Designed miniproteins, single chains, continued (2). Designs and how they scored, part 48

Each design is a single chain, and the fold is of that chain. pLDDT is the mean over its residues in the fold that is shown.

## One batch from the design tools (miniprotein)

Design m5663
Fold by ESMFold2-Fast:
Structure m5663 (fold): chain A 90 residues (1-90)
Amino acid sequence: LTEEQKKILEEFKKKVKELLIEAGIPEEEAERLSYLIKLALEDFYENKYSEEELESFLDNVRETLKELGVPEETIEKIVELIRETAEKLK
């Protein structure tokens, strides 16, 4: 990853964490979840996955966050951030 891409991923992580905290997720859990989502997106980018693989990744994120009790509205905001960030990393 370039320095610019690393900065984009750190900004993304911060935004995801803020959304989770606003949705009532405890700060420690929000930090951990935002970090894991950032790592997954970084791995996705490094492996140069296709658009179809991106949709599969987004569905996995939705399922995981739903199981953890994250509100649907917050999940969709996070999914949109992932989609936007994936485009910025190209």
Scores: mean pLDDT 80

Design m5664
Fold by ESMFold2-Fast:
Structure m5664 (fold): chain A 80 residues (1-80)
Amino acid sequence: SPSDRIRRMIDQSQQLNQQGDNYYRQGRYDDAISTYQQSIQLANQAIQQAVQHGDSVGQQRARQVGSQASRNLTRVRQDR
């Protein structure tokens, strides 16, 4: 279903955000930046799909993941 696809996109975005955190902890800042950007892009795509299909829960979850990845991206850019 559309909701299942949106959920998978959100889960993948969360996984990318966590992978970015792992790169950041390793001091691999360029890899962290790239991975957080991928997380944000996927979260934004999930928001678009959730809006299109009336999935309010998916929209809120995707916004949360995107916001977390965006904050992490800002932090790593400042710390390098």
Scores: mean pLDDT 90

Design m5665
Fold by ESMFold2-Fast:
Structure m5665 (fold): chain A 87 residues (1-87)
Amino acid sequence: SMEEIEKARQAALETLSKVLSPETVALVEELLDKIIAGELTLEDARAAAEGISDPGARTMTAVMVHDTLVALGRPELAREATRALLA
């Protein structure tokens, strides 16, 4: 349900805020919002990758984006967005 997706999003962002910078958390939040809205583009993923200098943070973001897209039935976009985030 949308309520369960929103609750999971909030829990994930709270957890990430303990280990990632506020700027990185804001980029992850923007990506998740676009995924939930069905509006994520590969340019959004590339922009986020350029904004995340830490390799660990970038990998964590890629995993979250991938898993969320797969859960929403978008496996092709999940694969492409993951490649963009890890490039």
Scores: mean pLDDT 80

Design m5666
Fold by ESMFold2-Fast:
Structure m5666 (fold): chain A 120 residues (1-120)
Amino acid sequence: SVEEKTKKLIEEMQELLIELGDLLHRYRETGDREDARRALEVLREMRKKALEIAELAIKNKDLWSLEQAKEALEGLLKMLRELAEELEESDPETAAELERLAKEVEEELKKLEEIIEKMR
């Protein structure tokens, strides 16, 4: 079902969130820019999964899954902005990439919110 597939994608995002936490913990302890770069890639994968939930939900007109995609994108946007601010002085190149990804997520979130309102 749509709900079962959405739940599986949420579980996969939760695993990525744990990996992100481990990478950020190591970065904060060591200052290793490679861990910051890997954290960016994990955030990119989280975006892909959130968008897969959104696409699945739109195709099946499933409001619950659309709301899950919205919550996932909102959480991701917050994490992207917070990490970009944290890295601004120590790794400005990775911070700039996080800001670009945040803008993409913000635009995707706006489009998803419009779709949700039209389906209500």
Scores: mean pLDDT 89

Design m5667
Fold by ESMFold2-Fast:
Structure m5667 (fold): chain A 88 residues (1-88)
Amino acid sequence: SVLEEFKKKLEELAKELIEGKMTLREFMERVKELYEKVKEKLTEEEKKELNEFGKELTQEIREKAPKLIEEQVEKEKKKYEEELKKKE
């Protein structure tokens, strides 16, 4: 089914994110791209199921890769601070 195929793609993307093969930004962009491709093929009920599944995956990513999320936040903060220093 379209719903099952989409869920499998989301799990694949989540795995790549957790393994550090993909940035959080790339993950979010790819999730959006996949949703845009399938949203017209999904029923209203399946769209609700996907929203709940997406929330569950987000929680799982936070639990399994809290350091990855923290490292991404720290990298963005350091980049911003370094750019401010270089402009002065």
Scores: mean pLDDT 72

Design m5668
Fold by ESMFold2-Fast:
Formats: structure tokens, sequence, C-alpha cells
Structure m5668 (fold): chain A 79 residues (1-79)
């Protein structure tokens, strides 16, 4: 199993984004993507989504922040 973590911050500094990609090379090879958005001041998770597909899947991460509302979506698309 291989896990890669990437982080980012919103332009206003209010939110921290964490993307985790886990590749499982076992008997049923899978790729899982997780997108977590946290409040930068408190560390509280405000939004989270994840998707799992075959190891060759393309992961798509979408974040929308509008008027203090955070929406996240993760998709595992076939190649």
Amino acid sequence: TTTTVSTGVSPDGKYVFEVTVTDDHGDDPTRTGTLTVRNAATGEVVARDSATGPLDSRLVFTVEIKDGKVTVRVEALAP
C-alpha cells in the first residue's frame, strides 16, 4: 500500500485542503482518493468526500467555497 498526501490553503486562508491518495497493490488493486477541508483556525473538518476505483482510475477533486458554504466532491473515473 502506497499513500500520498498533498495539502493546500484557500486564497483567504480560512480553509486547509488535504488530498490523500492511497494505492492498494493487493489481490484487488484499488486507488482511493480522499479530499478533506478543515477550518484553518480550529482544525475542524467542514467537508469531506472520498471515492475508490481500480488502480488505473483517474481521480478528480472538486472544491467550491461560496458565501461560507464548502462543497467537495471526489470522483474515480475509468481511464
Scores: mean pLDDT 80

Design m5669
Fold by ESMFold2-Fast:
Structure m5669 (fold): chain A 95 residues (1-95)
Amino acid sequence: MEELLEQLKKEKDDKKIVELLNQIAEALKSSDDPELIKEAVDLAVEIAESTKNLEVLKAAKKVLQEALKQSGDDKELTLYIIGALLRVIGLELDL
Protein backbone atom coordinates (compact mmCIF):
# COMPACT_ATOMS: atom_id res chain seq x y z
CA MET A 1 0.00 0.00 0.00
CA GLU A 2 2.85 2.46 0.69
CA GLU A 3 3.90 2.19 -3.00
CA LEU A 4 0.34 3.01 -4.18
CA LEU A 5 0.15 6.03 -1.83
CA GLU A 6 3.52 7.33 -3.12
CA GLN A 7 2.38 6.92 -6.76
CA LEU A 8 -0.91 8.70 -6.01
CA LYS A 9 0.97 11.74 -4.56
CA LYS A 10 2.79 12.20 -7.91
CA GLU A 11 -0.04 11.38 -10.36
CA LYS A 12 -1.71 14.23 -12.31
CA ASP A 13 -3.86 12.26 -14.80
CA ASP A 14 -7.48 11.87 -13.58
CA LYS A 15 -7.90 8.39 -15.13
CA LYS A 16 -4.74 7.11 -13.40
CA ILE A 17 -5.77 8.82 -10.14
CA VAL A 18 -9.09 6.87 -10.28
CA GLU A 19 -7.18 3.62 -10.95
CA LEU A 20 -4.81 4.24 -8.02
CA LEU A 21 -7.68 5.21 -5.67
CA ASN A 22 -9.52 1.98 -6.62
CA GLN A 23 -6.33 -0.05 -5.97
CA ILE A 24 -5.89 1.67 -2.58
CA ALA A 25 -9.54 0.92 -1.66
CA GLU A 26 -8.90 -2.75 -2.52
CA ALA A 27 -5.61 -2.80 -0.52
CA LEU A 28 -7.44 -1.33 2.51
CA LYS A 29 -9.57 -4.52 2.72
CA SER A 30 -6.43 -6.38 3.95
CA SER A 31 -4.84 -3.53 6.01
CA ASP A 32 -4.95 -3.30 9.81
CA ASP A 33 -2.32 -0.50 10.03
CA PRO A 34 -4.02 2.65 11.43
CA GLU A 35 -1.16 4.89 10.18
CA LEU A 36 -1.55 3.65 6.58
CA ILE A 37 -5.36 3.92 6.83
CA LYS A 38 -5.01 7.54 8.04
CA GLU A 39 -2.53 8.37 5.23
CA ALA A 40 -4.95 6.93 2.62
CA VAL A 41 -7.82 8.98 4.14
CA ASP A 42 -5.73 12.19 4.17
CA LEU A 43 -4.69 11.74 0.51
CA ALA A 44 -8.24 10.88 -0.62
CA VAL A 45 -9.60 14.07 1.05
CA GLU A 46 -6.81 16.22 -0.46
CA ILE A 47 -7.55 14.83 -3.95
CA ALA A 48 -11.33 15.24 -3.47
CA GLU A 49 -10.87 18.90 -2.42
CA SER A 50 -8.65 19.70 -5.44
CA THR A 51 -10.71 17.91 -8.15
CA LYS A 52 -13.69 18.95 -10.27
CA ASN A 53 -13.94 15.44 -11.77
CA LEU A 54 -16.94 13.48 -10.41
CA GLU A 55 -15.27 10.09 -11.12
CA VAL A 56 -12.21 11.12 -9.05
CA LEU A 57 -14.54 12.30 -6.26
CA LYS A 58 -16.44 8.97 -6.30
CA ALA A 59 -13.17 6.98 -6.18
CA ALA A 60 -11.90 9.09 -3.24
CA LYS A 61 -15.22 8.49 -1.43
CA LYS A 62 -14.78 4.72 -2.02
CA VAL A 63 -11.35 4.88 -0.29
CA LEU A 64 -12.95 6.62 2.71
CA GLN A 65 -15.77 4.04 2.86
CA GLU A 66 -13.28 1.12 2.89
CA ALA A 67 -11.10 2.92 5.49
CA LEU A 68 -14.19 3.31 7.70
CA LYS A 69 -14.87 -0.47 7.50
CA GLN A 70 -11.23 -1.18 8.49
CA SER A 71 -11.14 1.35 11.41
CA GLY A 72 -13.22 -1.15 13.47
CA ASP A 73 -12.57 -0.72 17.19
CA ASP A 74 -10.45 2.47 16.81
CA LYS A 75 -13.06 5.07 17.83
CA GLU A 76 -10.79 8.09 17.21
CA LEU A 77 -9.88 6.87 13.71
CA THR A 78 -13.56 6.06 13.00
CA LEU A 79 -14.68 9.59 13.95
CA TYR A 80 -11.83 11.10 11.88
CA ILE A 81 -12.92 9.11 8.80
CA ILE A 82 -16.61 10.03 9.34
CA GLY A 83 -15.60 13.72 9.32
CA ALA A 84 -13.61 13.16 6.10
CA LEU A 85 -16.59 11.39 4.46
CA LEU A 86 -18.96 14.23 5.36
CA ARG A 87 -16.50 16.72 3.82
CA VAL A 88 -16.27 14.73 0.55
CA ILE A 89 -20.08 14.24 0.39
CA GLY A 90 -20.43 18.04 0.72
CA LEU A 91 -18.02 18.52 -2.21
CA GLU A 92 -20.02 16.02 -4.34
CA LEU A 93 -23.27 17.92 -3.64
CA ASP A 94 -21.67 21.24 -4.70
CA LEU A 95 -20.43 19.66 -7.97
Scores: mean pLDDT 83

Design m5670
Fold by ESMFold2-Fast:
Structure m5670 (fold): chain A 77 residues (1-77)
Amino acid sequence: SSLTFTVEGSVPSAPPGSAVATLSDGDGRVLGEARSDSQGRFSVTVTLEGSGRFRLTLTVSVDGRVVQQVTFEVELP
């Protein structure tokens, strides 16, 4: 099985284009990355292949400083 999905968010307090959103798997492998736009918005699109439960971490950083981190799970049949 495969699943393509997009993670969207915003960092309105950061300077335009200065935030980097990185989506990684449970082994720390980067699956996708995006820089914020002029309004602080970002979109990271990733494709997961296989089956089972995937633990993913979204890390948002500004100038190398982590400002937000979210971990979630995705299950593919």
Scores: mean pLDDT 82

Design m5671
Fold by ESMFold2-Fast:
Structure m5671 (fold): chain A 95 residues (1-95)
Amino acid sequence: METDQEVVDFARELIRRAEELLKKGTVQDISNAYLLGERARQLLSDVILNSTDPEIVEEARRLKERAEELIKEAEEKLKSQGVNPEPLRQQARFS
């Protein structure tokens, strides 16, 4: 069990790692970036829904937007390389 702030801090670290992987540009790195971004998005969505602290909610909203942009970029890069992102979407839902 983690505090809302600890969850937000963890999601921020996932986004940072995903951005580094996305810059590497291999299919494996982009796929890993997608999964980290989706995990961060899910964690931040839960914080936005459940947190009573407006400062934490606003921080989570900003990070969620960043994660969503990163996810879209990763998905577009995978599609441009002929990779179907659907298996990754399924994996992200159960991770």
Scores: mean pLDDT 82

Design m5672
Fold by ESMFold2-Fast:
Structure m5672 (fold): chain A 74 residues (1-74)
Amino acid sequence: SLEERKAEVERLLAETDDPKIKAQLQSLLRMLDEIEALPPDSPRRKALMKLVDMAFNDLRSTIERRQAERAAAA
């Protein structure tokens, strides 16, 4: 759901110290707020949700990879 996605982005924001990743996550939160304002059955809402899902999955994979690299280096 949109609320679950917001919660996931906020969680990653709390865990991330990288300013560039923080900026990207904040951009996603802003986009999610815009999506929430759209009608549920809007084609635009569906299209934007797909874009957010793709961007979030890319960011999550990047964060997880960096965390794994950091753990392996420790």
Scores: mean pLDDT 79

Design m5673
Fold by ESMFold2-Fast:
Structure m5673 (fold): chain A 64 residues (1-64)
Amino acid sequence: LTELARRAIELGSKVDGRELLRRVGEREGLSPEEVQRNILRAAAGLPADIRVVETAIEIAEEMI
């Protein structure tokens, strides 16, 4: 999970981060702030939703 979250952050740095968080939130039923918290928690090795991290990677790759 931590490695996936780090990849999501890396890919997110190459795209419009606000639009990325908005699209992930829309797909997962979360606010952009909740999406960001989930990814940062996962990157820190804390309990987080893997689905949110995987969706962030998928959408970021589509935006590149």
Scores: mean pLDDT 83

Design m5674
Fold by ESMFold2-Fast:
Structure m5674 (fold): chain A 85 residues (1-85)
Amino acid sequence: MTIEEIKQRVIDILKRLGREDEAKAFEKYFEENKSKESAIDLLKQVAIHLARELGDEEKARKAMNATPEEQIELAESLADELLKR
């Protein structure tokens, strides 16, 4: 997974959740921080945050130890669950 793929999928999640300010902040962060490690760390934090917002500590723990591909799939699934509420 490339930096651009991580960036696009994270921004799409935030936009779907109606978090436009956070999406813009992440776009700016990705422009200022070009490292793959920074992108992966943000993806991990987003997945953990969404899991905790749902009260799902098991999924938050899973996100901490997941691959970037698993983290993005988890974050997208968690966003879908938040939108259902």
Scores: mean pLDDT 78

Design m5675
Fold by ESMFold2-Fast:
Structure m5675 (fold): chain A 77 residues (1-77)
Amino acid sequence: LSEATRERIQQFANQIASEAYDAAKAAGLSDEEAQLIAAEVAKEAYALARAQGEDFDEEEIRKKAKELLEKKIEEAK
């Protein structure tokens, strides 16, 4: 991966982490639980984007990240 692609993937994963944290907090989870879930969901998004490379499908990865997020929130209840 080029440096520019790695930076873009990292920025995308950071966005996913913020979105996941906000969603977990909105679902009533603690700060610690929300941070853990955000980290796990962002890590998966990063791995998927990195595997796809420069032309990674943001929409596809966001869908998978959302599915994982919903599962993690349910497990944390």
Scores: mean pLDDT 85

Design m5676
Fold by ESMFold2-Fast:
Structure m5676 (fold): chain A 76 residues (1-76)
Amino acid sequence: KEPSQELIDEIMKIENLSREEAEKKAKFILELNKELKPLGFEVNTIFDYEVLDIYLAVNPNEEIRKAIEKAKEAAK
């Protein structure tokens, strides 16, 4: 359930965040991946999340929206 060190390091490098902030984002991505897997999607990196965000702007999907909301609550 803990985010991988690889994901944390990638977020720190790409977003220029502190380790603490990167860990929070990595936790959100981990929770999002759990909620999205039953819907047939995988989000393992910050890049995957950005691709999903673009996808939702073009293809609104209530199940994916609910999954994102649930992941945000679980990551708090």
Scores: mean pLDDT 74

Design m5677
Fold by ESMFold2-Fast:
Formats: structure tokens, sequence, C-alpha cells
Structure m5677 (fold): chain A 90 residues (1-90)
């Protein structure tokens, strides 16, 4: 249980950083790149399947692929919902 809650918390931190990255993408390229580095660092602390989604999302953001980025954001949201449902089902 505690491990699932910790994973969910880290995923919420990644989600906040993604929102910040999208905000700075058009206004401050240096800040955008700094945020992507923070996302990658946090991804190392996530489970392998979640890390893979985050890595693909960062790649989509770096390549300015907005459609791919939206898909991976949805995958992360779905994964967070699955973890939350698992916690609530206990």
Amino acid sequence: MEELQKELKKMSEVHLLIVQALYYKKTDKKKFEEILKKIRELAEELSADVKAIVEKLVEALENNDEEAAKEYIKELEKKAEEIQEEILSL
C-alpha cells in the first residue's frame, strides 16, 4: 500500500512538471529543457512500465510532437487511475 501511494505521489509530481513544461514550451526554451531534465530524474524513481511511458512522453515533447505527447499524457493519467483504484479496492 505505502509503495503504491508513493508511486502515485511521484506520478503527480511528474504530471505537474509536464504541465509546467507545456507552459514554457513556447515562452522559455531554457526553462522547458530544465523541466524535462527534472522529469527524467523523477522517472528513474518510478516503476519500469510508468518510466517507459514518461520517457516516450519526454521524447514527444522534445520532438514537438503534440499528438504523441497528448496520447502519453492520457496513458499516464490512466495508469495513475489504475493505481488509485487498486489502493481504494483494499
Scores: mean pLDDT 81

Design m5678
Fold by ESMFold2-Fast:
Structure m5678 (fold): chain A 63 residues (1-63)
Amino acid sequence: GPAEQARLDALKARLRAAAENARKAGLPEVSDRGFAAYETVTTPEEAEAALREVERAGVRQLT
């Protein structure tokens, strides 16, 4: 429905930003994974899982 589409669009925007930030941080593998997920996710749940994975990989680089 429209609410699900809006949530998916918002999560995809965050996923794109996270992938771009990973590339700027020198994490090209994390960035590539994030962009691949951006192209393939079709549900908010998939987008949220992909975003969490990209963010988790970035956090491990700082810890």
Scores: mean pLDDT 80

Design m5679
Fold by ESMFold2-Fast:
Structure m5679 (fold): chain A 88 residues (1-88)
Amino acid sequence: SLEETLLETTRRLTEAAKKLYEAIKKKDKEEIEKAKKEFEEVAREAERRLQALVEGSKDDPEKKARAEEALRKLREARRALLEFVEKY
């Protein structure tokens, strides 16, 4: 379901972002690179799942719009976090 996919996606992204934040707090370059890679992998999988929902919802405009909005927000958040990490 859309709701189930949104909850699962949010949970996994939050966990990956938390690991990245903890690595930055420790100032461990190796741990930061590892956590950054994990976050990017989770974000790519989330984008694939949301894109599949957009494509699968072509006959349901409301569901498609919600999935497209989630995909836009994910892409914005991913860009912002990666730009932030590049400063460390």
Scores: mean pLDDT 82

Design m5680
Fold by ESMFold2-Fast:
Structure m5680 (fold): chain A 71 residues (1-71)
Amino acid sequence: ARYAITGTLEKPLTEEEVRAILEKNGIEVLSLSISGRDFAAVVETELSKEQIRAILENELGVSDIKIEEIE
């Protein structure tokens, strides 16, 4: 499924670091932008919204997470 994700980074991470962590966890990154602390991505994955949220919170330190399924 494809998801649009937004959130706030608490840890200073580069787009390359964020992409690598997401892809390691089975989340294909179609687009990614980081502007200051604001995180926005479009991803393709077989994971559920709750699994994606857990990865964002535990692996990347993302807060204020919104995940929307898109086509």
Scores: mean pLDDT 82

Design m5681
Fold by ESMFold2-Fast:
Structure m5681 (fold): chain A 98 residues (1-98)
Amino acid sequence: MSPAAQALQKAAEEINARYPEIEASVEGNTLILTAKTEEAAEAIREAARELERRFPEVAVLIGGNTTLITLLGTEKARERAEEIAEAIVELLGRELDK
């Protein structure tokens, strides 16, 4: 796995451990978040929107209850992979740990 994929995998494991309403997995440089409830889907969308605002190295695709967060294949995205992964967990916590 690339360093970016490793950072996303750690985020996925943390999300799966903390939020039973979310299923998190990693495919390459993409974190896949599947919401099991409408509230979780809203939280993921709000977190993803804020993530795109903070990090131009991230592309987000939302389809129903599934959100794809892809780190772009740039050197800067690779350098910021751990920061981005930590931000994903932080932003989900802001929405879900209210």
Scores: mean pLDDT 83

Design m5682
Fold by ESMFold2-Fast:
Structure m5682 (fold): chain A 89 residues (1-89)
Amino acid sequence: SKENVIKLTSLFIRMVGLLTQMRLDYQRGTLTVAEADAILAEIRALAQEAINIVNSDKSLTEEEKKKLISNIQKIVAEVEAIRAEIVAA
């Protein structure tokens, strides 16, 4: 639905914004473990909401759902990878 498109777009913008800020802080050496944990928790919550919307949307094809979920999971994986790097440091 149009409402789902708007909501998914807003969720993607927020997730990408958080990942972008996390990457910049990581490159600067200013990213703390506490900040990384907070970003990961927020990204996981946003990702779960986005996946629920995708799975419930009967207007999306199975191919479109797979692509959207794959993109969501890639964002989560990148946040988890950055967090793992700072915890290991």
Scores: mean pLDDT 89

Design m5683
Fold by ESMFold2-Fast:
Structure m5683 (fold): chain A 68 residues (1-68)
Amino acid sequence: GPAVEAARRAGEAYLAGDREAALAGARQSIDHAGPEGAERAIVRVAAAEGDSETGRGAGLALHEVLSG
């Protein structure tokens, strides 16, 4: 769904070194599903075969957004 797509974009941007795009993707995941929903979306990204690093990047971006 949209929250998972936004979380994937956040992780991909984070791994590419695009911090602004990564934070935007994390915020968009929160906008779709709330903070807890965004966390679940990241878990779904990380669970996909080959996407563990993308999920980790998305998690780091979400942590930055939620930490201020």
Scores: mean pLDDT 85

Design m5684
Fold by ESMFold2-Fast:
Structure m5684 (fold): chain A 93 residues (1-93)
Amino acid sequence: SKELAELQNQLRVLNYARELLGGKALPLSDVLQALATHLGISTSTVERHIRYLFDLGGVVLRKVGDRLEVQMGPEKAVANAEKELEKRIKELE
């Protein structure tokens, strides 16, 4: 269940990003390091998960000068992303 493990990590990234960010924006590099450290996965794996969450509307990526910043999407979009991930996990169990 490599696909199941990947979706479970996606949900963990969403939940920890929500805790880390709250209502604030942080540099992408700082978010990647914090998530990689606490989840025990590589920064490149976290970045793939963050990009997927961006596609789901769970997070927003914005350019600020020469850096990217991450913030949580609107509350409804975050809830929709969480439900979509939970649904996909259930379909693979």
Scores: mean pLDDT 85

Design m5685
Fold by ESMFold2-Fast:
Structure m5685 (fold): chain A 72 residues (1-72)
Amino acid sequence: MADNRARLRRALRDFIDASAPDTSFTFDQFRARLTAQLGDAAVVDSFSRAEFARLVADVGRERAAANAGVVD
């Protein structure tokens, strides 16, 4: 189970890093893209919608914190 969470979290970071800085995605679009990136829907499906939303929020906050350290 921990491995699936680590894989999903890494895929989320890679997805966010590859996306435009202000790209808006629906939950379904995130799920579809991560499923394609991981090549395994079972990994994504192992998480509830609420758990998935928390992971997305955590990665988003981490990304925002990293961006806050970026200055001219």
Scores: mean pLDDT 67

Design m5686
Fold by ESMFold2-Fast:
Structure m5686 (fold): chain A 67 residues (1-67)
Amino acid sequence: EEEERLKEILDKFYNGTASKEEILQLLEFLKSLVPSPEIDEAIQRVKTASPEEARKILNELLKKLKE
């Protein structure tokens, strides 16, 4: 159920339609799995960013975590 919602947010993110709130929800979930300063910094940056900038911040974070 939670995984299904997160997958929906990810699909919207890749399509460029994810809202800032949806991106924050995804970041909070990632923090619950892997507590790291990088995720905390991303959350703070997203709170003050535009929706477009928020998507870029999430993309950079996911790229770092995938490595």
Scores: mean pLDDT 77

Design m5687
Fold by ESMFold2-Fast:
Structure m5687 (fold): chain A 95 residues (1-95)
Amino acid sequence: EEKKKLLEQKIASYYSAHNISHAGQSAAELILERVKKKEEERVKEVEKAGGDVEAARKEAEKKIEEAKKKAEEDKEISERTHELNLEKMKKLLEE
């Protein structure tokens, strides 16, 4: 029936979202590493320019900490959201 075809398309959509969720954990970690690398480069540039290295390091440390906290929150939200989506899909398949 047409309903079965629509459900199959919806399953493919949820599966795609689920794959993005699993990739999200790696993406969050990659974003954190990218932030660390950029902040380390910025501190190095300040040092080469003869600027305030101590202030630059303190700012970098703060940004890295904020990025780490956000990555952990995004990871938790992503996991929970996809768990709920899978549960909704399961209920729709039962009908």
Scores: mean pLDDT 69

Design m5688
Fold by ESMFold2-Fast:
Structure m5688 (fold): chain A 61 residues (1-61)
Amino acid sequence: MSIKEVNREVAEELRRIGEGADLYYTGKYLIRKGKKLGDEELIEEGKKKVEEGAKLLGGEI
């Protein structure tokens, strides 16, 4: 095992966490925006992004 391999694993984990967090918080934002606008489609899109983000972050946030 090389230092480069360890760094690659860390980078991949940080990428997954970053993508999961981005999806989760973007989803939360879309739900909030959809509620203010009365846009049910935005709320549903936000819910899907929250679920996908939560899965990437290990199912529990």
Scores: mean pLDDT 77

Design m5689
Fold by ESMFold2-Fast:
Structure m5689 (fold): chain A 68 residues (1-68)
Amino acid sequence: MDEEFRRALQKFHELHEEAERRGVSFEEVLKEFEAKEPEEFERWRQALADAGREASREVAEELRREEE
């Protein structure tokens, strides 16, 4: 779970960076991701949803690590 959640969190960061790089909204990038890679999008959403409830503390810790 830690690895899968970490990948989901990393993908979340990638989507935000892409939105900023392209000058579009995060929602627009999410919509494109869903359209281009629906299977990956569904897996990603499920990983975040499942992990978010149990791993909110872990999310905070990972975000602090990203600061380095």
Scores: mean pLDDT 69

Design m5690
Fold by ESMFold2-Fast:
Parts: C-alpha cells; sequence; structure tokens
Structure m5690 (fold): chain A 118 residues (1-118)
C-alpha cells in the first residue's frame, strides 16, 4: 500500500518536472513555478512515505524510494537554477530553491539512517 503510493507519487513527480522543463523552454515562468511547487509538495510526501516504510521495517524499499526522491530533487534543482538564469531576481524561485535544499538535507539524513538499519 505505502510502496504503491510511493511509486505513483514518483511517476507524478517525474511528469511535473518534465512539464516544468517544457514551460521553461517556452519561457512561461509562471507556469514553470506552479509545476515546480507541485513537484516539491510530492517530493515532501515521498520523504514522509520513505520514513513510514522505515517504520514498517521495509528498509530496502525505503532506500529505493529515498534514492529516487533524491535524484528527482537534483533534477528539480537544475530546473530552478535554469529559471534563475532567466530571472535572477525571482524571489519565489529563490524561496523554492531554499525549500528544495532543506528537503534534500532531510531526505539525505533519512536515507543515511535507513542504510544503517540495513
Amino acid sequence: SILEEAKKLLEETRELIEKAKEALKEKNIEEALEYIKKALEKLEELIKLGLELIKENKIEEAIKVLEETLELLEELEEVIKELLELEPENEEAKKLLLELGILRGIAGIILGVAKLLK
């Protein structure tokens, strides 16, 4: 159940990141920001599901979900940085980049704990 929810969120997040990339290619900054925000919300939920998998002693599944979540956080960071190359003074994009950095830190810590548990 939790693993199926995580798989669905991973696919939905990948789709949102691709939509954000397409919006940036069209220089539709407002649309790109909306997709980035939705992707970050799903990545936060993925981190929570990774923690729930650890609580259920599904350590191997938790590691896989958290590693894929970290890869998507890296991809989304590149999208936000590309947006900031187009609009260096975009305060919302700067805030989203900070929020992403915090989520990456949290996900990294949880992944580290999962790897110590086996």
Scores: mean pLDDT 91

Design m5691
Fold by ESMFold2-Fast:
Structure m5691 (fold): chain A 114 residues (1-114)
Amino acid sequence: SSEGLAGLYFLVKAYVKAGKTEEAKKFAEEGLDHIRRGGESTSFVPLFNGALHLAGVEVTAPPRDVLIGVGGIRDLAKRLGLPMEEFAEIAREVAELYKAGKVTEEEIRKVAEE
């Protein structure tokens, strides 16, 4: 799904920004495989909903899914040692790409190589 791809893009971009480029590439490949198997609703869609909330965009998902996503982003920020301001920037980028229909498997692979 496009929401699952957007959540995966957010995760991969965060690892790239943290200088964890090998992990970013691994998450891109494993995440795309997971989405193809229909697993996105329990992993990447919540992250996308959390990212939309951080970007200040209206979220149509249930409040519980938004809270799960925000919690996941908070844990990721602590794990990667990045300030929440960096995550808010990534969130705005993801929201704009998603609105434009530009979040694709190709774009995720491309961002993992940066």
Scores: mean pLDDT 81

Design m5692
Fold by ESMFold2-Fast:
Structure m5692 (fold): chain A 90 residues (1-90)
Amino acid sequence: LADEAVEALRAGDYEAAVRALVRLHHELAALSLTDPEAAARRWAEAVAKLREPAAAALAALSPEELARLEALEDELLAAARAELLALAAA
């Protein structure tokens, strides 16, 4: 997922990048419920890979495009959060 997000960012497919990032957050959040140290380590590795391509993408995006991607991220994170809460309740 981190490599998929990096590839999407470099390709200029920002919607695919946001979707991959949200899925990464979901997987790491689920992992943090059973192994928080492994989740933290995998997140640090993902951040190291994403830092440069994400900075380049942010520099290339217009304020309107950024606002649309932020809205998409918020929508997908809300859905992922609902799934995590359901898993925690089970």
Scores: mean pLDDT 75

Design m5693
Fold by ESMFold2-Fast:
Structure m5693 (fold): chain A 90 residues (1-90)
Amino acid sequence: MKEELEGIALRAANELGEYVKEQVDRLKARGVELTDEQKQKILAVATRALIEIQYVALNAKSPEEARKRVNEIVEQAKAEIDKIFDEALA
């Protein structure tokens, strides 16, 4: 179980990291640069999500619970990051 929970957390963390990278690359391709304030907001959202994912890996009672909880964390983080990117494009 511990190895399964760690695997779920690692995959979720990697998914979030790749998502942020993909969105930053899309902005760069459009000639748009994030402000320092926008970068700090994204970093804060990502950092909070990673802490929550680690907590799930340590405290989830089953792999099914862990998958549900990390998916909710990742989807919430992506939604918050999307709002910051939308502001950069406006």
Scores: mean pLDDT 84

Design m5694
Fold by ESMFold2-Fast:
Structure m5694 (fold): chain A 96 residues (1-96)
Amino acid sequence: ELERIEKLLKEGKNEELVDLVHFSYLADKLGMPEEEVRKLYEELKKQGLTDEQIEFLLILRAKNPDPEKVEEAKKRLLKAQTTEEIRKIYQEILDS
């Protein structure tokens, strides 16, 4: 991927580069294809979640695939206004 990253930098496509690195990283971390991660991301974005909240939910889903805990986290995140509130939700769910 280094040559691909260098090419995007030389072409001034910073947004495309950021998206490529972001979804590649999440796909590796989640152990799933990049295309599936992108589809889940877009679905959650459509539901009103921020990029940070979506990343948290995808990581939580990878570590604990209990659908009820993921849905609880999603509902709590939609009410969260600050990074501190998001971190608190993360800690409480991991400790459950």
Scores: mean pLDDT 66

Design m5695
Fold by ESMFold2-Fast:
Structure m5695 (fold): chain A 74 residues (1-74)
Amino acid sequence: DLVDRIMDAYEGKLSDEEIEKIQKEIDSLPPDKQKELFWKIAREMALKLGLPQEVVDAARSFEELVAAMQRMAE
């Protein structure tokens, strides 16, 4: 799964070659699939950063989720 591979890259588990391959794969996706991928990554990152499940589930947009993460960082 592309999402799992991207998360592994952020955890430092992947080689430079694998990271380059992931980047090319993302660039080859149609815009709708890129948006879906970024949304899934944002949700996964929010949960890892300790946002409550209720806050993540209540977010109706990527912007709302990013705002919630920024408020937590303050």
Scores: mean pLDDT 74

Design m5696
Fold by ESMFold2-Fast:
Structure m5696 (fold): chain A 76 residues (1-76)
Amino acid sequence: SGAAADAALRAQIAALQRQFRLDPSNADAVLAELERLREVASPDIQRLIDSLMTTIRSRKALLAKREEEKKLAELE
């Protein structure tokens, strides 16, 4: 069944995206939940999840790099 199941998945994805925005340290937990949702998702929702997972991984890496750069700058 289409629209109602997709709407529920989109709501869960939006909640996970908000959880990551509020606390980026939860990135790994958010990614694990997105992978779980992907298993039951339609192809359109799977593409949305894949895009979001790529964004979260990139943001996690960028935040880690910025924290290291900040530590180095404070030592100079």
Scores: mean pLDDT 83

